# Ledger of designs, part 16: designed miniproteins, single chains, continued (2)

Each design is a single chain, and the fold is of that chain. pLDDT is the mean over its residues in the fold that is shown.

## One batch from the design tools (miniprotein)

Design m4527
Fold by ESMFold2-Fast:
Structure m4527 (fold): chain A 62 residues (1-62)
Amino acid sequence: STLEKREALLRELRETVEEIRQYLADNPDMPEEIKLLYEIVANSSEYVAERIEERLRELKAS
């Protein structure tokens, strides 16, 4: 269902963010430009995940 697909996407996005943050923590000597790119991706993915979660709450409330 559409709801199940959104829940799967939310899970994948959050797992990806956790993997990126762990990778950054495990690689402190990473070049600053590369580190910044990973941080941008993680922050953007967190933002998208929050919007999907809000939409899922609305759909479940209706």
Scores: mean pLDDT 84

Design m4528
Fold by ESMFold2-Fast:
Structure m4528 (fold): chain A 81 residues (1-81)
Amino acid sequence: STLTIETTYEKKGDTITVTTRWYLDGRFAGQSTFSFKSKKSAKEIAEELKEKAAADPNVKSAEVTEATEDKAVVRVVVELP
């Protein structure tokens, strides 16, 4: 089975809203949203997440699919046993 985790960072002013969506074998499995304040760009935060995800041996792929100052998307694919 394959778990796909899509994390979207959206920045408005100094507030970053994070939306994480989980898909199990292509089917929507859940969503979480929260916000925090940061001086970092959405791109910087997304690149940090990609680097951390890529270090996990259970992660098959980690990529930044969109990266601007105000919006970034990270897709992580995990192979489940």
Scores: mean pLDDT 86

Design m4529
Fold by ESMFold2-Fast:
Structure m4529 (fold): chain A 85 residues (1-85)
Amino acid sequence: MVEELLKKIEEKYEELKKKTLEEIEKEYRELAELANQGDKEALLEAMILTAAGNLLKLEEAGEDVEKAKEQIKKEIEEFVELLKK
């Protein structure tokens, strides 16, 4: 599950490289609205988009994207562990 979520984040990150900031913000806004209405799938998609967007910002800043991926993986592992109970 954690590896699958990380793969989805990486795939989203590659998609976001082809999009403008306005398109990314619009997608996030739509997902956040659905998540606020109790859509758990939209909440998960919003988390994936946020993680991918953070990776894109780090790449633009010339930061270590691989190090950021490790931190995201740890956060996902902690989140998944909480959901198992």
Scores: mean pLDDT 75

Design m4530
Fold by ESMFold2-Fast:
Structure m4530 (fold): chain A 88 residues (1-88)
Amino acid sequence: MSDEELEKELKELIEEIRRELARAREAVEAGDWAAFRAHWGRILDLARRFYELLQKIKDEKVRKEAFEKLQELDKEAQEIGDLARAAY
């Protein structure tokens, strides 16, 4: 797989993680802890796949840029996690 193909897959995973983060936030706001756990589990699985693909990228600059985007999503995940802990 080329770095361009890997970058495209990472971009698609970022979009999926963002959708699942939004759903997790909605579940916390609704008090739906079953839905929250389901979406949180998917976020963890998607993040794991992201790290696996990231390690296959040969270009250090592309790898760093992708990792920085994941770190932005991690900050959003921590905010949602804090909301869940406060509401639980």
Scores: mean pLDDT 83

Design m4531
Fold by ESMFold2-Fast:
Structure m4531 (fold): chain A 65 residues (1-65)
Amino acid sequence: MDFDMATLLVHAAVLKSLGYLEEIEVSGDEVKVKIRGDKKENYEAMELLKKIAEKLGIKLTITVL
């Protein structure tokens, strides 16, 4: 579980460094991310992150600012 969580967080951190998301928060066994709703590319990046989270069995919550 810890390795899978670390894998998801590394992918989220890369997307944050590229400007596709604003914030990353870990709450227990859940990962929460915040994105800006004004960029189509942010939604496309989150679609990829959702697929990774689903494959790893980790709960991902996306909040649009």
Scores: mean pLDDT 81

Design m4532
Fold by ESMFold2-Fast:
Structure m4532 (fold): chain A 71 residues (1-71)
Amino acid sequence: ELKELERRREAARKRLDVVSEFEELARIYELKGDIDKAVEYYRKAKLIAGYTADEAQELADKFRAELLAKK
């Protein structure tokens, strides 16, 4: 059981690193004005973070709306 807790902790750390990488990519494309790519990487980050496909898509659609509202 201790080994299982260590494995879960290690897997969680690896997931957080990948999520951070995709969130950074989303930010980079947001700064470039590439809304489609920014939204795509944001959605992928949410999927890796453990959201369902439907939840990740809803969050991505909301993020797209926020980006379109920026000047």
Scores: mean pLDDT 78

Design m4533
Fold by ESMFold2-Fast:
Structure m4533 (fold): chain A 56 residues (1-56)
Amino acid sequence: MDVIDAFRQSMLDGALAVADARGLTLSDETKAKILAATSGLEASRIMNDAIRAQKA
């Protein structure tokens, strides 16, 4: 696994852990978007937007 693939998986794992701790669920679409992200900034934004949307 190269560094970007490892980073994408870490972002997904982190997002799942945050969602679980807060009693939230990430959609399969959101998970796929994080894994398909071309940069760490994009992955982080997708994660934050998804978590924020569930609180609204």
Scores: mean pLDDT 71

Design m4534
Fold by ESMFold2-Fast:
Structure m4534 (fold): chain A 77 residues (1-77)
Amino acid sequence: HMEERQRRLQRIKENWEKADELYELGKKLGLPEEKIVRAATLVYSGIATVEEALALTPEQLDELLRKASLENYKKKQ
């Protein structure tokens, strides 16, 4: 209950930094830009860790992003 908003904001900030690290790491590993962007988006959104996101295929990344979008949509309703 207490500081839930601050906890969420801190996670968002940490996820932003991790997403930046993933983007740089992905480029260094020679991964396709399309995969890097999708993986970074999942990490930024707090859906997956850097390791999990990098292990996923583009199709799996799209499926997770879709599920997260639906969950966010339900919360907004």
Scores: mean pLDDT 71

Design m4535
Fold by ESMFold2-Fast:
Structure m4535 (fold): chain A 73 residues (1-73)
Amino acid sequence: MTQEEVEETIRLLGLTPLQQRALEAYLEKKWDEFIELLAELYGISKEDVRKILEGDQEVLDKLIEEKEAEYKK
């Protein structure tokens, strides 16, 4: 994802303070803090967040699609 896409997503989503903090942790490479904040944001376990990050974000996209499909049905 490009930096422009990240900034546009931030503007479109109207990030909460918690979401903004997660992005800052990612940019600062504070992986443990980033994992904890993502787990809190999405209501998933820290282990699941770590697996998603280890899977080069493809697993994250799949989980987002599955959650969106469940939410709309």
Scores: mean pLDDT 65

Design m4536
Fold by ESMFold2-Fast:
Structure m4536 (fold): chain A 86 residues (1-86)
Amino acid sequence: SMSMMMEERERQLEAFLETVRGLLDLHDARARREGPAMGEEVRREWRELVENTRRAMEEEGDLESLERLLEGLRELLRERERRRRS
């Protein structure tokens, strides 16, 4: 069972992920108009990972799965940042 603090943390993290998703959607819209800023593979993995993480936070009691999804999200953000800087 999850505590009230864990539920609140999940809600806050969901809000954060929705904000990040919105920013990526805006970035993708601009890339379509001005040229692609990231590869299709990265875009697909990013959207899928964000949606899976958000759903896990909303519905889950499996903290290990959530932690693995968050680690994947963190790695994807690092990869995207690295590509942006290169």
Scores: mean pLDDT 59

Design m4537
Fold by ESMFold2-Fast:
Structure m4537 (fold): chain A 68 residues (1-68)
Amino acid sequence: SSSNTSLLEKAKTMVTEALATASDPALVADLQSAYADLVSAVDSDDTLRLVGATLALIGAVEDIRLAS
């Protein structure tokens, strides 16, 4: 739905900011994978999938933040 567009824009900003501090290619790959899963979840419009994908993305961002 239209509200999911705002979620994806926020997620893209978080990914961009995390990538600016990331130097570990494994963490970068994990973050990119988590973002791709979120995009897929938004497209599927499955609420449980969307929640899971959102938490996975937050986890990937946190992994990069804690490694900095």
Scores: mean pLDDT 81

Design m4538
Fold by ESMFold2-Fast:
Structure m4538 (fold): chain A 82 residues (1-82)
Amino acid sequence: GAIEEKAQNVLDLIKSLSKEQKEELLRRLQRENPLTAIVFKEILKYLENGDYEKALELLINLAKTNPEGFELLYKLVKELSA
């Protein structure tokens, strides 16, 4: 569905970020939405382990349980990947 497609797009953008860009994204999330920052840290851990399925599941769950935090993450990741 639309949520799953958007979550996959966000995951692909996160995967394209450098280590420095991922650290900047985490810092911005910690300031603006600390709960989303906690989820983002878990996503980064799964990505480092090559567990893309679990990273995607966390993004889908974030979109369903914290849509404001998900939209902030999407906005920030698009800005950093531009």
Scores: mean pLDDT 88

Design m4539
Fold by ESMFold2-Fast:
Structure m4539 (fold): chain A 65 residues (1-65)
Amino acid sequence: SMAQEYGRRAEEAARAGDAEGAARAAKLITVSGNGPQSAADSGALAARAGDATGAGAEAKLGMDS
């Protein structure tokens, strides 16, 4: 999913020491909207913040619930 992909990229960039790249990616998504309304939206917001683990958990809950 997009949430997992962005979270993964943010985590990977952070591991490489590219915190700016991760933050830039998160900002691009923020411009399109920034209010969580569902588990999927919460997952996307977690990915924006660079919380890949949180994004994965939210996505699973949204599909199982």
Scores: mean pLDDT 51

Design m4540
Fold by ESMFold2-Fast:
Structure m4540 (fold): chain A 88 residues (1-88)
Amino acid sequence: SAEIEEGLKEIENLEGIIKDLIEAAKKSTEEEAKEYAQAAGDLLIGAAKAFGEDIEKMKKLAEEGIENVEKLEEVAREGIARIREALK
């Protein structure tokens, strides 16, 4: 449906923004990297709410990436996959 196609495009745009935040974190000081990780986590939680994914599950996943920035890429990949699945 058109609604699913539009939602998938929005999720693709979100994935791009999160990838940019992860790349910024990799190039930043440890303190700045945590700020980028928090921003990425907040975006995942907001998307979970918007697309009907489990918010509490997404919060737990986001916290893992915020507490350990080296896991942020894995967290983002899993989070985006869950949001895509919730849309269908």
Scores: mean pLDDT 85

Design m4541
Fold by ESMFold2-Fast:
Structure m4541 (fold): chain A 100 residues (1-100)
Amino acid sequence: SNVVEVSSLEDLKAKIKPGDTVIIVTNSISLKLYYEGLLRPLGVEIKFANSVEEAKKIAEELSKQGKKVYIFPENEVTARKLEEWIKKNNLNVKVIRLKQ
């Protein structure tokens, strides 16, 4: 599956590994600082994308390098666009979805 479902950020911490890359789609400085503080201590590489288009570019480049890439979308619309794009391009990329 190209989707990783998580019930909480603690559940996310259990599913990602040191050296994995997490791309966070956001323009919010507050959210960037929040996720940086939460995920950086896990030894993951964090990259920020200001748009779904930028996230796709970063993810494709890293996937071609053999990196394990996770994308944390801004919302459900962005998540669906990324899931469709990953399936179409057969990329080693997963979308993180928070269970409500």
Scores: mean pLDDT 81

Design m4542
Fold by ESMFold2-Fast:
Structure m4542 (fold): chain A 66 residues (1-66)
Amino acid sequence: GPAAKSAAAGYEKAKAGDYTAAASAMHEGLRHAPDSEGLRRGLEAALAGDAKAAAEGMRQGYEEAS
């Protein structure tokens, strides 16, 4: 669904080091799945520039939304 697609897009952006785009993708995912713990963790980590934590949060958000 839309939240899973946003999580996947955010994951790709975070891997590329584009944390601003990754944060935007997770914000979009949270509009579709506002209670996603994975997407929320991924968003916070991306805003902090923490690539590993961002990727882990996005992966969790993808699993929650899949």
Scores: mean pLDDT 81

Design m4543
Fold by ESMFold2-Fast:
Structure m4543 (fold): chain A 80 residues (1-80)
Amino acid sequence: SKRQQILLLVAEAREKALELENEKARELVLRTVDKVAELIENGKPISEIIKVVREALAKEEDPEARQLLEELIEKLEEIA
């Protein structure tokens, strides 16, 4: 299901976020991933999930964290 695909992407993003050396960037990405999981549990549409990740990307300045968020957005758009 689309829900299971999104949950898998969330788990993958969380694993990658834990490897980020920049502590503030790691915290932002982990908070974003937790928010995405909350939206999935609440049955929110994928468009709202993508919006949350895009808002996190707009606030992020760490290049590695930005790349992770951009890849997550691309994969979410493929599922949409």
Scores: mean pLDDT 86

Design m4544
Fold by ESMFold2-Fast:
Structure m4544 (fold): chain A 92 residues (1-92)
Amino acid sequence: NTPDAQGRTPLDEAVAAGDLERVRELIANGADLAPLDVDGRRRTGVVDAEGNTPLDLLLAAGHTEIAYVLMEAGADLTVANVDGLTAGMLAK
């Protein structure tokens, strides 16, 4: 639940790795799905240097089940998109 020295939570790392079982374990243990920092930015929705959200990375890797589990648990995976849409929807 606590961010590491680079601001990544264990949940962020499990999502980036496509580790569905680890994601489920962290959610079951009360992982902070959308912690806000002092600037109001979401930690679980932390964008990479290219502006990709965990959802963008999961979709690119084909880990749609992880994205679904996180959204059902209340995580906001679209924080990089101004309209709350995925990059694919904005491109259309």
Scores: mean pLDDT 56

Design m4545
Fold by ESMFold2-Fast:
Structure m4545 (fold): chain A 72 residues (1-72)
Amino acid sequence: SLLDLLEQQLDQIEADADSDDPKTLQMAAAQADYLIGLVQDALERGLLSEEQAAALIARAQAILAKAQAKLA
């Protein structure tokens, strides 16, 4: 399902956000930000529930913040 694919992508991005490599962290941050946009589009198109979208966005935002904190 779309939900399973998005969750699997978040799992990978989250693992990358645990890296000490700045390039990997920059990619993780960019991918998390991009995925937030995809989730918002999917919600607007009725492909995800509001609850599913909120959970995915919250997780992606946490990953983005973590990667950015490590880059600072």
Scores: mean pLDDT 88

Design m4546
Fold by ESMFold2-Fast:
Structure m4546 (fold): chain A 73 residues (1-73)
Amino acid sequence: SAELEARALARLRELQAFIESHRATLSDEQRRQALAVMERTAREVVEAVRAGDLARMEAVIDRGRAELEAIIA
């Protein structure tokens, strides 16, 4: 649905903004790890949205956020 797509896009933008806010303090290795997490998360979110699965989309976003938080810790 258009609502699910809009929500997914907003949630992905929040993750991107989060990692970008820490960009100046990240090492090259942390930056590469963060990019890999973002790419995998975006791919899995697209699949969940195509399946119409809101719960799975939110779970994928939550896992991505936790992984990004671990990288910057």
Scores: mean pLDDT 89

Design m4547
Fold by ESMFold2-Fast:
Structure m4547 (fold): chain A 81 residues (1-81)
Amino acid sequence: SSEEIAEKILEEALKKMEEIKKEAIENKWSVDELSRRMMEVLQEAVKKLYEENVPEELINKVKQELMTFIHKAEQELKALE
């Protein structure tokens, strides 16, 4: 189903974003670099959802979830100054 496809893509994107967050903390990246790398993951996930013909409503939900993760990760990295 479209819901199962969307969930799979969301889980893969979140896993990639968690690895990016870990690398950013370990290597002391700038917030700008973290944001750039995570936005790339978001864009790839959205592209894949469109290619899989996932309904726009589900694509929007995945996008919102990923954006929320990005904002939280930016705040966490900023707090580690």
Scores: mean pLDDT 88

Design m4548
Fold by ESMFold2-Fast:
Structure m4548 (fold): chain A 65 residues (1-65)
Amino acid sequence: MTDEELIRRLQTEAGMSEEAARQLLRVWREVWGLDDKERLEWVDTIVRTVRQGRELRAEQRRAAA
């Protein structure tokens, strides 16, 4: 998976801006030294976390209704 695909995924599935996604990938590579597989795993983790947050908000809305 290319950096461009990871950026697009962070934008579409996690709601990040292109600039934020690019900076995050740069920090992962240059500061943390993460490889392509590790960066993909972190993108998957962020996407899952955002999805879990949406599910929790849906449950809270049902409890509040």
Scores: mean pLDDT 75

Design m4549
Fold by ESMFold2-Fast:
Structure m4549 (fold): chain A 58 residues (1-58)
Amino acid sequence: DDKDSIEAAKKKLEELAKKSREYLEEALAILEDKVKEFPNSKVAQEALDIAKKILASL
């Protein structure tokens, strides 16, 4: 059962990662679009930078 339990946990983690990825990709796309359209927006630039750093650190 150990291998079955590990396999089930792995599948659950992969599914969670996929859902989190989709959510993060949507948020990042919005931020990137805002930074490109409003380059004077320091808030958008900071948010994008922080998000990228968090993703890179994980």
Scores: mean pLDDT 75

Design m4550
Fold by ESMFold2-Fast:
Structure m4550 (fold): chain A 88 residues (1-88)
Amino acid sequence: MAVLEEASARAAEMADADQEEVRRMRTEVAEALEAEAAALGAAVDPEALARALAEAREVLEKNGLLSEENRRTYELQVRAGLRLEALA
């Protein structure tokens, strides 16, 4: 799904914008990507998801970025990415 991949790439590009607005946009994009991938029946491997989420949490913690907002946004991006990978 090239359209979903482009939306994911656009979310990454927004990381250079205003911090607060970027988090909001990235969360909205990640939620939209996850919803569409789920509607297409994309299954997420529970083990892959658990590993990716644990790694994401550790990276955020090491960089002092572990907050509810950052964790939520990153979790949604990880879930969307894994669903898109399953569809590829």
Scores: mean pLDDT 63

Design m4551
Fold by ESMFold2-Fast:
Structure m4551 (fold): chain A 113 residues (1-113)
Amino acid sequence: MRPLSPEARERLAEELRKILKEDGSFTDEQIERFVERVRREGVIDLGELMAAGASLDTLRKIGEVAARIVFEERGELRVRLPDPSTPEGAAAGQAFGDGIVEAYKKYLEEKKK
């Protein structure tokens, strides 16, 4: 798979900024750090987001928008998962996965003519 285009990374970065601002748990510096990593490297670090205080709903929303952009662009996005051996890491990974499933269901519905 090819990496996400700069345009797709910018769209994902802007959606991520909105989600993190809505969560309200993040400083502007933390938001820009996560956003810049997506924009430059195409990486979402769920472990760092969880450690910074992201809610499970925030992680689900991130999964939904990331999956939507990946489905449309057909590009590769790198996701660093939290430690699944911890209850907190498992819950964070599950929330992100739920977002992916939600995006896929919506994608399939939009393909019905």
Scores: mean pLDDT 80

Design m4552
Fold by ESMFold2-Fast:
Structure m4552 (fold): chain A 87 residues (1-87)
Amino acid sequence: SSKRRAAQYAVRAAAAVAALSEDKGRGYTLTVSAFDYMLKGDYEKALDLAATLAELAGLRDIAEKLRRGRDDWRVAREAADELEERV
């Protein structure tokens, strides 16, 4: 499923945002929640939590890519790849 792939990249993006974030506790909590939703098959909630974490971390460009990732998993992959290069 394309939505499953998008959620997998969203979780990776969330983990990278958490690593870059000043609020490590919030980053960890939201990343774990996104991963849990992905495991339960709630891919849209996983993407929403990852986008929310990015927005709270001040990474609005990444948040917008993750929101677009719901419709195009390749955009979620770009967000994850871009962030992982910064960690």
Scores: mean pLDDT 82

Design m4553
Fold by ESMFold2-Fast:
Structure m4553 (fold): chain A 91 residues (1-91)
Amino acid sequence: SMKEEAKKKLEEAKKLGPKAVEAIKRWLVEGELTEEDLQIIVKTAKALKEAYELDPSLLEELGISKETVEYLEKLGEEAEKLLRKMKEELK
């Protein structure tokens, strides 16, 4: 069901959350980025967005606003662009 799929995506985001926060902090505060940091940000942002699209009320009940999801989606898009560029430059 959509609710079970949303719960699965939310659990993926929860498992990656601490590492994603550390990666975002390095990006925004220190300007330092690794390929692993970018991958974690992308995966976390996508999992949270997918969970929200499947069951927005589930995330809202947990205090995760639409604005938070949209903010992380934008960070994930920027991280994905950088990750693609890094992988292309290594070829």
Scores: mean pLDDT 79

Design m4554
Fold by ESMFold2-Fast:
Structure m4554 (fold): chain A 66 residues (1-66)
Amino acid sequence: MQMSDEEQKQLIDDLADAARLAQAKGDEARYQKLLDRLETLAETARRNGQYDVADYAERVVEELRA
């Protein structure tokens, strides 16, 4: 299924919000799983030539780790 760049960015935002919530609750396992998901999305987007989506996901991962 081909997701638009806008749909992929929305998914990235939703996953980031879930990761922040998990971190706030001290759910380290869920937080790590969501980070891994975001990193996989960034790698997949970059491989598919969706550089804008890949850059967006990478920035979100950096913000979550800071």
Scores: mean pLDDT 83

Design m4555
Fold by ESMFold2-Fast:
Structure m4555 (fold): chain A 99 residues (1-99)
Amino acid sequence: SAELKRAIDDAVEAAREAIEAERAGAPASVLVGLAIRAIGEALEAALLAIKYGDVEGAEEGVEKLEAVAAEAEAAGARLAALAARGAAALLRAAVEKLR
């Protein structure tokens, strides 16, 4: 679904913005805001995946967010990595519920 893809893309964007912000030494309030956005968009994506029965879309979202988490870990962006892993876990829970 277009809405699912958009929610996944928004979660990925927020997590990547968190990597860049953390690397730039942004204030904790900015980092927390980006983390909340990434988790919130991932929760919306998880609920949309369940609503539409879109296992493949949810699995693509997991792969994308796990890739961002790996990128964050390589960059030393620890909060961004936690946010991306949390986002991936929400979509993974939706995949498991649909199987």
Scores: mean pLDDT 88

Design m4556
Fold by ESMFold2-Fast:
Formats: sequence, C-alpha cells, structure tokens
Structure m4556 (fold): chain A 71 residues (1-71)
Amino acid sequence: MELEAENGGELLRKASELYEEIDLEELLEHLKTINDPSGKLLIEAVEEFLKEGKKKITVEELERKAVSLVI
C-alpha cells in the first residue's frame, strides 16, 4: 500500500478514497512515520485489531475504533 500523508486524518481520508479495505500491517508501518497525535491514536487502534486476529479492515472501522480510544 502506497499512501503519502502528513497526519493520521489525511492518511485515513486518502485510504478511504483509494481502498475499500486496508492491510493492517502495512498501515501500521506507514503510521509509524507520522509524528502527530492522531497518528499515534490510529497506531493504538490498529494494534487492537491485530490483537483480535484481523488482517484487513475498512477505513470506517479504523476511524470508529480510534474515536473509541479518546478519553
């Protein structure tokens, strides 16, 4: 997966426009290059899905999970 993004929100938007489902391991690699709070939150969301044994998710599922992690 090839995505250029400045922050986690931009990455999600671009992924939603280009893909129906995203590979969690590839997404995690891209998110680790993004040094912003939303990127870190998305990393936590991806790690939660990986713990559940998922390999692919929709952008909407990722966004919903990230929102659920905000206190």
Scores: mean pLDDT 72

Design m4557
Fold by ESMFold2-Fast:
Structure m4557 (fold): chain A 67 residues (1-67)
Amino acid sequence: SKLEEEKKLQEMFDEGVRAVEEAVLITVLKKEAGIGPDATIEELRKLLPSASPEMQEAIRRLIALRE
């Protein structure tokens, strides 16, 4: 149906936007906290207690994007 086609196209677009957002967050975290692109969710959680409030938000967002 037309709705099914529109939904698939929207999902593909949202997935692309999500990938760009993840790349930006990885770049920021690498610069500020030395976090590499291959950092695991466990490594990201390990950094939360010592990070600034702004960095904690970035880390939580990256974890959410990888889940």
Scores: mean pLDDT 74

Design m4558
Fold by ESMFold2-Fast:
Order: sequence, then C-alpha cells, then structure tokens
Structure m4558 (fold): chain A 98 residues (1-98)
Amino acid sequence: EEIEKKIAELDEKAKATPDPAERVRYMFEGDRLRLLRPEFVERLKKNILEYAKKKNWPLTEEDIEEIVKLFVESLERGESPLRAIGDMIDYIIEKIKK
C-alpha cells in the first residue's frame, strides 16, 4: 500500500540520520501517516459514535462523519496528530454547546 511504503521510508530515514532532531521529525511524520490508515480511521469513527451515544451527546451520524473528516483533513494538511485531535475536540464542543 502507498501509505505503508511511505511509513517504511520515513522509518528508514529516522534510523539512518545521525541528527536527533531530524530523527524525531521523521518519526512524527510516520506517526501522522499511521493515523491516516483506513483501518484506524474506521475504528476511530466507530469509537466516537459509541462514546457519543453512551454520553447522550446530541450528535448525529453525519456529525460524526464531519468530526472524522476534520481529523483526516488536518493530518492531510501536515498538521501534527495533537493539532488534528484538537481540531476534532473543538468541533465536538461547539456542536454540544449549540
């Protein structure tokens, strides 16, 4: 798979570089791509839907799709995983608030 090939290339670059800062940068990029795996995205969607239902949050399935889409789009823009999670949480809070 193209994504797995890119992850493997980043892991190899991390191992090959003598610069600790470059190594951490490659590791973070690899982790970002790992979160973009279709299997992870599908599990994330299911987990958010179940948690929202358990908490009785006023979120529709369409809202859950939008939350996951925001997460994926943040990662696709090259944002860190923490930033992508933050964007997702902010959307949930605004939806619950209204």
Scores: mean pLDDT 80

Design m4559
Fold by ESMFold2-Fast:
Structure m4559 (fold): chain A 73 residues (1-73)
Amino acid sequence: SMEDEIYNRILLLIAQGYSQEEIIEALQAEGVPRSVAERLARPPREVPLRDVVASLPEETKRKVLRALDRLEA
């Protein structure tokens, strides 16, 4: 699913040493709102990343995937 893809790719970027700021910047470049980008890069302690991803509108999920593709290029 798009949810599993986004979740796994964000975790992989963090594991590879990408900064939270780089992830936020890439997300904003593709039109993801800053508040959403911050929640994805820095999930609140009480909200798991998977739940943040699951809460996103389908159009926002597509923008996130484009941002991740651009960042990984």
Scores: mean pLDDT 83

Design m4560
Fold by ESMFold2-Fast:
Structure m4560 (fold): chain A 90 residues (1-90)
Amino acid sequence: SAIAEEAQKIVEEAKKLIEETLKKLEENKDDMKKFKEIWEEFMEKLNELEEKLQALKNEDPNSEAVLKAEEEMRKLIDEFNEKATEIIES
């Protein structure tokens, strides 16, 4: 479904952001530690939302709850991007 494809795209965007951030921080050990902490928190929350989304999708893939879960995932990615950018630019 379109909703399932959107959720997958959100996860793919998160993975790409992580890879790009790690590449930029490769030479800086202190920034890498800070990034690892926010990355671990982000991945934990992302995994929880992905599991919730899968459960909701199995019940009713067209429910408003699925759309809200996808919105929460997008917000989580945006918040992670903001924090990651702050570390890179510091």
Scores: mean pLDDT 74

Design m4561
Fold by ESMFold2-Fast:
Structure m4561 (fold): chain A 94 residues (1-94)
Amino acid sequence: SAAQEKLEELIELVEELKEAVENRDLGRFLETLTRINELLDEMKKNGLISDEEYEELRKLLSEAFEAVRNGDWERAVEALERLKEKIEEIKKKV
């Protein structure tokens, strides 16, 4: 389905974001974060995820961003792992 394809793309971007965190590459982190936000907005607009799912994913992404901003790379990785688990949960429903 279109939802499944976009959720798979989202998982790939989250893995790229996690790699940027593990490498402490702030530039790649910010670039990948922008791409994830654009994809989430597209998915919400096209009804591929619910408003509740969108807000939950955005919250986890914001936790990762805040952790990176504070230099807490370990907390950022933990937030991104929770984000990935939530996306996989959503993917199982579609």
Scores: mean pLDDT 88

Design m4562
Fold by ESMFold2-Fast:
Structure m4562 (fold): chain A 60 residues (1-60)
Amino acid sequence: SGGGAMGPTGVMLGSAIGVRLGISNTEAISRLGTLGGEYAETKGLGGIDANLLAASELLK
């Protein structure tokens, strides 16, 4: 399975993304987790770094 752990940082970022984009926290966390997991695997990033990169992309 390709799912990464989000931890407290991922949950906080998901909430911030949800507020910023006007989407639900569940949708924001799902998008963050999917993109963060992809970045962790493809770029070899740790979970926090992958989630920060994913959050940066989703907050454009």
Scores: mean pLDDT 70

